# Designed miniproteins, single chains, continued (2): the designs that were tried, part 64

Each design is a single chain, and the fold is of that chain. pLDDT is the mean over its residues in the fold that is shown.

## One batch from the design tools (miniprotein)

Design m6354
Fold by ESMFold2-Fast:
Structure m6354 (fold): chain A 83 residues (1-83)
Amino acid sequence: MEKIKEYEERIKKNPNDARAYAELGKVYYEQGKLEQAVDYIRKAVDLDPNLPEVWKIAGDFYYKVSGNEKAAEKYRELAEKLA
């Protein structure tokens, strides 16, 4: 419980903490909140595209977003931005 608050506090202290955004995205992904998860992963990529945790989480999105049109659209925007 409260993992979201932990990562939100990290972001509050350091708005450029790409890992905190990536971990927050992972938490939302695990909860099935796919649109929010994609938004946080996109922010993490914007801050540090070379962070290994970001790419690992983004890969997992490929399989889960296919059943959610809005999350799938946001994921496509993220993939296009990275290309």
Scores: mean pLDDT 71

Design m6355
Fold by ESMFold2-Fast:
Structure m6355 (fold): chain A 95 residues (1-95)
Amino acid sequence: SDELRALAYLTLGRYYLKQGKYDEAIKYFEEAIKVGSKALQGIAYLHLGEAYYRKGEFDKAIEYYEKALQLFREAGNTSGAKKAEELLKKVREDK
């Protein structure tokens, strides 16, 4: 199923993100966004923002955190929305 594929891509993306392999992580998060539900797209955009933040691309990190925030709000994911807001505050302070 597309949802299981999205979960697999998120898992691989998170693995590469933890290894500091940001370009590989970005590719997997983009694949997760392509096939995932709105809820999984929110999680994927959050991690995509984190990857760009770690690369020092703060404007892209802000863009993707804002997309994650919108998707979490639309999905009723209160914890995800709070996390996206916290990360937006952090990246704006670091910029």
Scores: mean pLDDT 89

Design m6356
Fold by ESMFold2-Fast:
Structure m6356 (fold): chain A 82 residues (1-82)
Amino acid sequence: MEEFKEKALEYGRKAVEAARQGNIDEAVKYAQKTAEYAKLAGEDGVEVLSEIARLVERDTSISPEAKQAIADVIDKAVRELL
């Protein structure tokens, strides 16, 4: 499962970067990929989703709209894993 955890982290970081650039569509796309690989990672996936949510929430350069869009994707994925 470590391969899926690494892929979830990789796409999660890309979602954060896209959000910083103001590209909400790209950020959501990468957040969805993060959720997909996190689900494949199982219990480790919840930790990845929590870390990406934390990075997005603490980043003052990300717009509130991009934060909410990513939070919605991550929240749904966490509920599906728990």
Scores: mean pLDDT 82

Design m6357
Fold by ESMFold2-Fast:
Structure m6357 (fold): chain A 74 residues (1-74)
Amino acid sequence: MEEAEIDKKFEEIDKKYNLKVDNPELRELGRLDAKARLYIEKGDFEKAKQVVEERNKKLDELGKQIQASREAAA
């Protein structure tokens, strides 16, 4: 099953990046973005939409946190 293999591979990559990347939130966003792009290329728009929505939700929350942090630091 392609979806299960893709998900497992991304989990493996995510764990590997834990040893190198200081920003786990950005790593998760990158993982979701890559997964969504693969689904779009395969023509699985339903699955791509679900992954994109999850990624956009995380991206929106992260963006709000960064903006609030900048305002607080100013």
Scores: mean pLDDT 68

Design m6358
Fold by ESMFold2-Fast:
Formats: structure tokens, C-alpha cells, sequence
Structure m6358 (fold): chain A 87 residues (1-87)
């Protein structure tokens, strides 16, 4: 179902975002950028599915969290990209 696909995309987004943080902490900025971008894409996919299929308040709240996590991953990617451009 669309909701199960959204939940899987949220799980993948969380894993990618965590990996991005690990790589950034290790000084691998190119790796961090790649994983933050993948996380943002996964969260956006989840948000689009939840936005179209949310019928309960809990599902609408999950959609907002997916959007917030997407925006955070995109902001982290932009920050790392700027740091790479300055190097």
C-alpha cells in the first residue's frame, strides 16, 4: 500500500540521514553530502505519499514530520555543499 511504502521510505530516510551525520563527523564531506541528499529524497517521497493518502490526524502529523525531516536533510546537504565549495 501507499502507506507501507511511505513508512519504508521514512525508515530509509532515517538510515541515510544517520549515515550522513556519521560521515560528516568523520570528515567525509563528500560522503555526507551524498547521504544527506539520499535522505532528503527518501523523506520527500514519504511526504508526498502521506500527503496524498493521510486520512487520520496521526497520519497528517506523520506527513508534517516527513516534511520537517526532508527540510532538515536538505539544509544539511546545502551546508555541507557550501563547505566543500569553500575548500
Amino acid sequence: SALEKAKEALRQGEEFARKGEELEAAGDLEGALTYYRMGGTAYDYAYQLLKKNASTEEQRQLAERAKENRDRAQANAARVEAKLAAA
Scores: mean pLDDT 90

Design m6359
Fold by ESMFold2-Fast:
Structure m6359 (fold): chain A 71 residues (1-71)
Amino acid sequence: SDTLAAQLARFTAVARARAAAAGDPELAAGVDALLARTGARLAAATTPDEAARVLQAAGDELAALEAAARA
């Protein structure tokens, strides 16, 4: 079963791997900040729906960081 902890761990691994592959220290710092915020937001989530929205928003924020790094 895919737990929220497993989803966060997978997202963390993917986000860090993408930042490392890009070789961009600003993107790497942005990803670290995103992961810290996402962890805090997940800890504050009181319902499964809130947790799912936090993970969805983290994916959107990662895409925005990658787009900004390419600009």
Scores: mean pLDDT 82

Design m6360
Fold by ESMFold2-Fast:
Structure m6360 (fold): chain A 82 residues (1-82)
Amino acid sequence: MAVLTATIKVKSKEDAKEVAEYIRRLAEELGARVTVSITEFDDYALIGVRVEAPSEEDARRLAEGLAAHPKVLKLTYEIRPA
């Protein structure tokens, strides 16, 4: 088991909802437990993510999927064994 924590910057609240839904679907496919929070600003949004993944490899796959998403402007993440 591993824990992924991430902060994601996106252009808008609509992009934040799209990316959050992408994260939820990807987590469901991997059997991971996910918590997502969105903080909205006038010209951008931040997404806070915590994922409890079955393995470190699954957590890494989630992080790679986020890094590859076209709506993600900036990604900061950490993976820890749990």
Scores: mean pLDDT 84

Design m6361
Fold by ESMFold2-Fast:
Structure m6361 (fold): chain A 56 residues (1-56)
Amino acid sequence: REELIERFRRVALEAGLGEEKAERAGRGGVQLVTDAGFSEAQAEQLIRREGEESPD
């Protein structure tokens, strides 16, 4: 779980999100996978899309 948070945070940073948004995206991405039934790839795509549409 902690490894998934770190992975999703890294994806968010690479997509152009700032540190604070990347931290939230990392935790949110894990919740999408564990709670909402998304795949890891789907969660990563949503994080990247957020970075592209609202970079900061």
Scores: mean pLDDT 75

Design m6362
Fold by ESMFold2-Fast:
Structure m6362 (fold): chain A 88 residues (1-88)
Amino acid sequence: SHMLERILEMEKKFVDNLKKAAELARKYAEETGSPDARALAKAIENQAKNGLPSVAELTAATFLVIAKREGNEELAKMAEEILDIISK
């Protein structure tokens, strides 16, 4: 089915982007040593392993809202970059 092939190609794209987002998140957590950055990275990595791009997007968006509210510019930047990769 041509439609099924297109769906599978889109799913692969979303999963590939999510894996890239998880890799970026891990690097951010390693570089900053921040507990909040590590928490976000673990969440995104687990969601990547389970193939859950929509859940990862919601997680990153939630961290972004909290980071902006608390004035945590470093966490906000990390969450924004994760969202940009997932939404690509």
Scores: mean pLDDT 84

Design m6363
Fold by ESMFold2-Fast:
Structure m6363 (fold): chain A 60 residues (1-60)
Amino acid sequence: SSRTQEAIELARRLLEEGLSPREVMFIVLDRAVKEGLSPDEIGELLQAVADTIRELERER
């Protein structure tokens, strides 16, 4: 949960800095893999980030 919150906050920051949703998703995935998260944890993390990006993009 704390990792998911950190990933969401990172995604929000990167989007505000002008990165595309695709670039943000790749950065989050790369970090999760390097941090040694399991496939299930990575899937959960990416889904939460994707949901957040989708919501932010709809507000633009």
Scores: mean pLDDT 82

Design m6364
Fold by ESMFold2-Fast:
Structure m6364 (fold): chain A 92 residues (1-92)
Amino acid sequence: GKLAIEFVRSVAKMAKEQGGSVKVEVKGGEVTITASGLSVEQLIAFALAGIGLGLEGYEVEVEINGDTLTIKIGGLSEKEAEEAKKAAEEAV
């Protein structure tokens, strides 16, 4: 739970600092974060970090489309998913 929440917060904060946008959606035990306006280096760094969460046992899907990063994290409780959304909203 904590690693996923902090990851979502970090992505949101970085997108904000670049003048981009962040959208976070919760569906049951799944959190989807969509961040736009990221540099190529930041897209790669966060995509790799998302893959790292998958290696830690989270159900992670990573998609890059232009300057937009979409990361879906499953295997969370509904409470953890909502906490991740709040963390992203507080980082913006």
Scores: mean pLDDT 80

Design m6365
Fold by ESMFold2-Fast:
Structure m6365 (fold): chain A 69 residues (1-69)
Amino acid sequence: SKKEEARKLLEEAREAIRAGDLERARELLQVLKSLGVVSDTGVNGALEALDRGDEVAALAGIEDLLKQL
């Protein structure tokens, strides 16, 4: 399902951030945004945090999106 695909993308983005691969996390979140399963506002918030290098805010945003699924 799209919901399961979204969960997988969020989990992989979370692990990418933990590994310091912020570019991979951004790519995964952009794929997630294209699915239309989660709010654009939530995904954009996480992407903006990554653009700032704010890993804590990015992880919090991903966790909030996971709870919405």
Scores: mean pLDDT 86

Design m6366
Fold by ESMFold2-Fast:
Structure m6366 (fold): chain A 85 residues (1-85)
Amino acid sequence: DSLKETLRIAIRVVEGAIKAIEAGDEFERDVYLAFLEMVLALEKVHDGKEGEKIIELLNRAIQAAEAGDVDGLRKVYEELKKLLE
């Protein structure tokens, strides 16, 4: 299931972004931002309802990571986890 694989990758990338920001590691933050953009680009190739929600959440994660907003990233993490259920 490519959708569940994308969700698992997205969850790990968001978790990594949270840890990088909490550590004050701007280089690692930027690496995880690049990974989020790659996952977003891959998901945009698919047009299902679940894909639309993942695209929304990935866009929110990118914005939160760029802003250093850990609380915003945690909200995206929880929503991605719910989609994996």
Scores: mean pLDDT 81

Design m6367
Fold by ESMFold2-Fast:
Parts: structure tokens; sequence; C-alpha cells
Structure m6367 (fold): chain A 85 residues (1-85)
């Protein structure tokens, strides 16, 4: 499957990259929770991840991003995605 990476851009922003296609998703803690969840789920489903797993990952991501744990969220998401894609 495609190789996916997550990186921290700043204290409130992270980026998910599909290294195979070059597609990027930039997420900010200032965005509404529902919009972050939708964008993350849509992106992950496009990578072949099931809707159920994409929802769980999106929920964890939003929680981490909104709580200011951006670096910890990126580490956990990189680990999860390395096992799924």
Amino acid sequence: GPKVTVEVLDEKTLKITNETTGEELVLSASEPEEEIKKRVKDFLVSLGISEELAEEIANDLVRGLKSGQVEETAILLNDALSKLV
C-alpha cells in the first residue's frame, strides 16, 4: 500500500502525506472538530483503510490535536499508519 507519514508543522498544526502520490492533508487545531474528522476519514479511506478504522484514527487525532498534544498525536498516528498501509 502507499507509504504515509505524519509531521508536526507547529504547536497546533500537523501534516499527513501520502509519500507515494505526494498528496498532503494539513490539519489545524483551530478547525472545527467535525471538519477535521471528515477530512481525516476521507483521506484515510482513499488510502484503503476501512471506514471503521478511519473513524477511530480520526477521533484519536482530533482529541490529540485539540488537547495540544500535537507531537504525541503525530507519533501515535505514524505508528498506527505504518501497520495499516
Scores: mean pLDDT 81

Design m6368
Fold by ESMFold2-Fast:
Structure m6368 (fold): chain A 60 residues (1-60)
Amino acid sequence: MKKIEGIVATPPNEKGIGVYDPKTRKIYFIPADKKIKVNGKEVPLSELKPGDKVTIEYEE
């Protein structure tokens, strides 16, 4: 299980979303086909918007 804390950097689309991590100053791409827990709850990536502060947890 991986955990990423960051800010949504790109609008979600069929491929996924980009999340900016201010601690590492990198953008992580989260694929849309992954089961993702956002802020402690499973949600569709389409519910996220640029500027949203998120904690993303996912299984590899």
Scores: mean pLDDT 73

Design m6369
Fold by ESMFold2-Fast:
Structure m6369 (fold): chain A 75 residues (1-75)
Amino acid sequence: NEEIRKEILRIIGEILRLIGEKLDLERELEKLKKSKEEDAEKRIKEIEEKLKEIEKEIEELKKKLDELDKKAEEL
């Protein structure tokens, strides 16, 4: 039970870190979109792609968290 709780907390920590990265990238994306600079288009696409990768990682971690939560409730 304690090992499962430690793993849950570790995953929560990773999710929070990824959410932080996502928020930073979203703020950069908003600034780039407001700047209306043509040079910003490549950077915007790079950030949008990184945001999609982070979203997928968060979803995978959330699914793993759900599985661990179910195991913790069954014990």
Scores: mean pLDDT 81

Design m6370
Fold by ESMFold2-Fast:
Structure m6370 (fold): chain A 61 residues (1-61)
Amino acid sequence: SSEEEQRALEEAERRGQQAMDLIRPWLKEHREEFENSDAEGQERLSRELAAHARRQLEARR
């Protein structure tokens, strides 16, 4: 195990937590829609989630 591998893992965990903090409110608001949607609806909601996450990340810069 290299120090680079350890740093990459820690970086990935931090980015994962940051991403979850950004999307969690959206997921909470849309959870019932996700659970009650068909495959097409779930795909649409997934695209909306990705767009929301992108906007939140851009706003923080």
Scores: mean pLDDT 76

Design m6371
Fold by ESMFold2-Fast:
Structure m6371 (fold): chain A 67 residues (1-67)
Amino acid sequence: SLRPELLALVDHLEKEAEEIEDPEARQKALSLIEEARRAIDQGEAGVPEAFAKLEEARRVIEEAKKA
């Protein structure tokens, strides 16, 4: 099962998102992470959606760090 690995990635990105100074970027990243959590809760069928949402959250976090 990929669930433990996905949840570890969620926790890692959530911590990174909470360190974002820009409140709009922080909210956007946290929203994407919540969508990923919901996808994980759908089981194996949700795995592709969870990865897509976590990659989008990572992009938001990286962009916010450069601003």
Scores: mean pLDDT 84

Design m6372
Fold by ESMFold2-Fast:
Structure m6372 (fold): chain A 55 residues (1-55)
Amino acid sequence: SELEEVRRRLLEVEAELGMERMKAYVSGHDPEYEERARRLEEEARRLREEAKRLE
């Protein structure tokens, strides 16, 4: 279903977010990794909103 596809994508984005947050931490808060994490946080938020609309 579309809801299942959105939830799967959300899990993928959450995993990517975790990796970028770790890279930001290890790099001493390099702006490049912080910016990537921020964008992934926004994408995850949008996907959660879409999942709620499909329920």
Scores: mean pLDDT 84

Design m6374
Fold by ESMFold2-Fast:
Structure m6374 (fold): chain A 61 residues (1-61)
Amino acid sequence: SFLYGSLASTQRSVYTLKGIKDAQKALEEAKRKMERAKEIAKQAGLDLVLDETVEKIDATP
């Protein structure tokens, strides 16, 4: 069954490709979330620096 065989092959290929694509997408999202977490950490560090700056400004006449 040429047509039926071809359709079954296409479905299997689509499922396999979807699995690989989902795995790659998950890895990309994990990497982006990790970089975002680093950015948030740096932003928190900047907030601490700003707090020190405000304290020094208030202490300086």
Scores: mean pLDDT 64

Design m6375
Fold by ESMFold2-Fast:
Structure m6375 (fold): chain A 55 residues (1-55)
Amino acid sequence: SKEEEYERVLEEMRRELTRLLEEKRTASPEEQAELDRRMEEVVREGIERLREIEE
């Protein structure tokens, strides 16, 4: 169902963001900036995937 697909996307986003946040703990300032950009990308891509499910 669309609801199950939606929940799966949210769970995947949560797992990815959690992993990136954990990497950020030991990252240098330069690496932290790159990780922040990657986290923004995960959110943007996730929103697009959620929009596709609604279509």
Scores: mean pLDDT 84

Design m6376
Fold by ESMFold2-Fast:
Structure m6376 (fold): chain A 70 residues (1-70)
Amino acid sequence: MEALERAVALARERIAREGRSRDALHAAMYAASAEYGVPLAEIAARLLEEGVTTEEDLELMRTMEARRAA
């Protein structure tokens, strides 16, 4: 999806600029999700595939997404 590619690009740019601390990584994913309307889990999955994040962060993003639905 075009929106997913844009969201992942924004997240990568923020991570490159702000670092890979847990807070910076999560802030980048939240910002990208908010800007492009892409689910947090999809952004986290793409970043995991690229070796930028961890499986633990993907699970956390899935949990946050589920809480949003409640």
Scores: mean pLDDT 78

Design m6377
Fold by ESMFold2-Fast:
Structure m6377 (fold): chain A 88 residues (1-88)
Amino acid sequence: MEAEKELLQLYLEMLKTLAEKIDDKDVEAILKKLTEKFGELVDKITGLGKEAKELWYKRLKKILEDKEKGKKLLQTAAEQLDKLLASL
């Protein structure tokens, strides 16, 4: 329960940060750092940190390619996850 909540909280932080920094010239470097941190936490819980890092880096990088659509998707996902975490 606590480890799952921590993972969801880190994912929320990642979504919010990427939405805020989507127009930043260094957004790809920010994405890499955030997905590495996320992968480390996933690895501690499941042992699948490398697979999680690669999968989420690829998916989020694709979202960042369309800045307008990507920002809306990241903001919507963050709002829904924030509501979920508030109910836990």
Scores: mean pLDDT 80

Design m6378
Fold by ESMFold2-Fast:
Structure m6378 (fold): chain A 108 residues (1-108)
Amino acid sequence: MTLEEVRRAGAGAAYALLQAGFSPETVRAIMEEALKAVREGKTPEEVAQRAIDVARKHGASDEQIRVAGTVARGLAEVIQRVTDMSKEEAAEAALKGVDEAIANGSVL
């Protein structure tokens, strides 16, 4: 998997959260916490739970909480399959994709 593919996965995750009705600020907070958990070597389930906890603190609905957990888990699973770069490099690329999606409102 390339850095470009990981960046695109991060952008897709951010776009899904924006479509679920999260503000750009909340999307950034959810994704930053999720990718921090990935860098700490957490499982996809633990990454999903950290994303859910941030979404709840920001007053998310039950539907939004479910989307946050699903999206964060999916991104963590993608990054876990990476074998040609460090988890830190992959997390940074994903976060760059998140920031690009927020700025442009588009998926790469």
Scores: mean pLDDT 84

Design m6380
Fold by ESMFold2-Fast:
Structure m6380 (fold): chain A 105 residues (1-105)
Amino acid sequence: DLQLERLKNNPRLRALAEAAGLSPEEFAEGYLSENPSPRTLLAWALWLLDEGIYSVEEVAKILREKFGFRVPEERAEEVRELLRRMGEVAGLPEEVVDELFELLK
C-alpha cells in the first residue's frame, strides 16, 4: 500500500507517533482503520493542524462527527497533557492545542 508506506516514512508523523506512545506502523495502520484508537485520532488531529490543511474547528468536527470522539471528564487532565506533549513535538502553539481540547469536551 503506497499510502501506508508514505505515512510510515514521514518524519513528523514518526515523531508524533512516538509522543503518542505508538509505533509508526500502528499509527499509519490506525489511520486506515474504520475504528482508530483515541491515541491515533489525537495524533492525526495534531498532524493535520501542523500541516495547515484543516483549521482547529474542522479537525474537532471530524473527530466529533465522523469518529464520535469526546474527551471523558474523568480523563480530561490526562488527555490535555497528552495533547500538549504531541503539540510541542508538532511545533503547534499552546493556544491552538488548548482550543482543540475545549472543542472535544
Scores: mean pLDDT 76

Design m6381
Fold by ESMFold2-Fast:
Structure m6381 (fold): chain A 63 residues (1-63)
Amino acid sequence: SSSKELTPEELEVLKLAGEGLSPAEIGRRLGISPATVRRRMRNAVRKLDAPSYAAAINKALKL
C-alpha cells in the first residue's frame, strides 16, 4: 500500500500478533507494557487505513 509507513516498533507488534501472541505476551517479549502494545497496534491499523486488525497484519506483512 502507498499509505503511511509503519515504524519498526509498530511492524514488530503486528508480526507477533499475527503469530497469535496476546498484548501481554508481546509486552513481555519486547519489554514494554501491554497498553503500549495495544497503542502501537491501533496506530498501525490507522496508518495502514485497514478495515480490520487482521487486514492490518496482512498489509504489514506485504510491505
Scores: mean pLDDT 78

Design m6382
Fold by ESMFold2-Fast:
Order: structure tokens, then sequence, then C-alpha cells
Structure m6382 (fold): chain A 70 residues (1-70)
């Protein structure tokens, strides 16, 4: 259904945005000296994995939406 595909795309897009914002926040805190370089590296590495998964989900949801619109 088109509505379900739209909701999936929306949810996946929000996950991508959330992970991206969190990576930027960790980077900013590290630059301000609020986090050690090692703490920032570990958090960013974990968030990059989450971002990769979220991007894959967004691509899947987008492909399903495109198929429904074809």
Amino acid sequence: SLKEALFEVTEATLEVMKATIEIKEVERKAKKGELSEKEAEEKIKKLEEELKEAVERANEASARLEELLA
C-alpha cells in the first residue's frame, strides 16, 4: 500500500537525520573539549554503523515506494 510505503520512507528518513545530528553533536563536543578524542571516536564509530543501517533501510523503503508508483 502507498500509505505504508510513505510511512516507512518517513521513518527511515528520520532515523538517518537523527544519526547524522548525533554524529555532528559528538564532533562538536569533542572540538569543545567536552569529550576526549577516544570517547568521540568510539561514539562516532557506533553512530556511523547506525547511520549506515538507517541509510540502507531508507533506500529499501524508497525502492518499495518507487515500485508502487510505477
Scores: mean pLDDT 83

Design m6383
Fold by ESMFold2-Fast:
Structure m6383 (fold): chain A 56 residues (1-56)
Amino acid sequence: LSLAQLINALSTLIAATTDPATQAALNAILAQASAGALATAIASLAALTGIAASNL
């Protein structure tokens, strides 16, 4: 998974969610990805979604 693919996926998820708490969590992960912290962003997204990082 590339940084650009992760940023695009996060933007799509943020646009699709209506829950403010989930939006805040996704925006925090997007900030990590935008800062170039790809591994941290993937780990945070995996923790939030329950999907293993290896499957992202």
Scores: mean pLDDT 73

Design m6384
Fold by ESMFold2-Fast:
Structure m6384 (fold): chain A 70 residues (1-70)
Amino acid sequence: MEGAEKLEKETEEKIKELEELKPYISEEEFKKKVEEEVEELKRLGELYKEPIFYELAEKVKKAGEELLKK
């Protein structure tokens, strides 16, 4: 896949940004932001049929769930 390394780095940065933002936004807004990122990655996975997009979507979802437990 073209740009796989860039996509992975961008996804990791998005997760860090969500973690940093969590204390400053509502849980509902946080959940919405996580769901939007997951949905976009799944849409890209369906469009390009590349497993990496689904793996990254799951990574974002798990990170969001982990942060909500704290």
Scores: mean pLDDT 78

Design m6385
Fold by ESMFold2-Fast:
Structure m6385 (fold): chain A 60 residues (1-60)
Amino acid sequence: MIKELQEKIKKLEEERKKLEAEMQAAKQANDYTAYSAQGVLLAAVDFELEQLKKELEKEK
């Protein structure tokens, strides 16, 4: 339901923020292997967020 969808979205947004911070840290350290790996994880989180947000929009 709406509350459960909002909680899942919130958790994924927190994870997205953490991954963005890790990507910036990797870039700062010139660790482009870690940067690329974190980028793949971030893309997966973004995909899941888009699916959950679409479900939330159906609920209005």
Scores: mean pLDDT 80

Design m6386
Fold by ESMFold2-Fast:
Structure m6386 (fold): chain A 64 residues (1-64)
Amino acid sequence: SSHLERRKEILLEASEALIRMAEYLLDNDKSLSEEEKKEARERLEKEREEAKKKIEEEVKELEE
């Protein structure tokens, strides 16, 4: 695999680890209502998808 492919893998793994940490903190936050937690989870899902697309686009730009 190319150096760009390895960089993509590392960035995707780091991004996923950050999202999982945020999910863990959210699940254990006793100050938030169930409605607030639902809204925050929906935002995290959107951010996960956007981060993945951004990483893939940036790596593709560098390869092209």
Scores: mean pLDDT 80

Design m6387
Fold by ESMFold2-Fast:
Structure m6387 (fold): chain A 78 residues (1-78)
Amino acid sequence: SLQDLVNRLIALELRKIGLELDLERLKKELEKLKANPEASQEEIEEVEKKIREIEEEIKRLEKEIEELKKKIEELEKK
């Protein structure tokens, strides 16, 4: 139903917001590590890897959200 699609869209948008908050936290952590002369390259690379993984998950969610929005819009035009 249209309502099921809208509920799914809300769930995906909330998940995206959660990942964007995690991404901001990790970017701040990376900034602190890069400012610390005692931080190891391995610690920096670990945080950079986590950032890349979250950015890829956000990209996947954005595609899913766009496809779902298109499907909802087409159903609302009927």
Scores: mean pLDDT 87

Design m6388
Fold by ESMFold2-Fast:
Structure m6388 (fold): chain A 82 residues (1-82)
Amino acid sequence: AAAELALGAAEILERRAETLPPEVAERVRRLAAEARRAAAAGDGAAAAEALREAARVLEPHDPALAEAIRGVADAVAELAAA
């Protein structure tokens, strides 16, 4: 469940990065890759942290998607803590 949510959010971030300025896109893709790696390792806390950082980077460009990604990060963190 936590890994599935984190992977879904990473895919959305990767897709959105295609339309962002190159410097922002590079950082968003790196954070999405970190979230994927953490999820694959079973590290929900690290996955949530990567997603929160991606949301912060995304905020000035897409505040609505940034808010949605923060919501996913919160859900991933809660599932990891259970």
Scores: mean pLDDT 86

Design m6389
Fold by ESMFold2-Fast:
Structure m6389 (fold): chain A 63 residues (1-63)
Amino acid sequence: AKEKNEEGVELMKKGKYEEAVKKFKEAIKLDPNYKEAWANLAKALELLGEYEEAEKARKKAEE
């Protein structure tokens, strides 16, 4: 989970938001309670204009 989240963060720094979303989703699949990965997923989705999906992911990060 942590490794996939870190890969996603690196992709975010490079502006590869769609690839970052895939890595954050992989992190969440390994650990569904990984709040940091949910928060990072929300940010990546927001940058892609996927506002409804971003809000859903943000709510998961707040649980």
Scores: mean pLDDT 82

Design m6390
Fold by ESMFold2-Fast:
Structure m6390 (fold): chain A 99 residues (1-99)
Amino acid sequence: SAKKLLLEAEIYVGLGLIARGLGMFDLAEKYYQKALELYKSIPDAERNVAEVLFELGELYREKGDLEKAREYYEEALKLAEKIGDKELAERIRKALEEL
């Protein structure tokens, strides 16, 4: 069920955000990667994929891995622009400018 996969992916995003807030960066990455895997398996979830890629960029920026942060931001931006999400694309561009 697509609805079950969406809910499961949303739970993993939430767990990743909590782990990141607690400084548990390796655990946060594992949760974000699981969310990314689930969203990529769902048709028409490209916006959710772009959001998770952005959160991975934020995570790597907080870890001080600016090269990997840039790679995730650029992947997220390409997808946000492809789907026409102007607000998400602007948010990602601002993050890239701050690197």
Scores: mean pLDDT 91

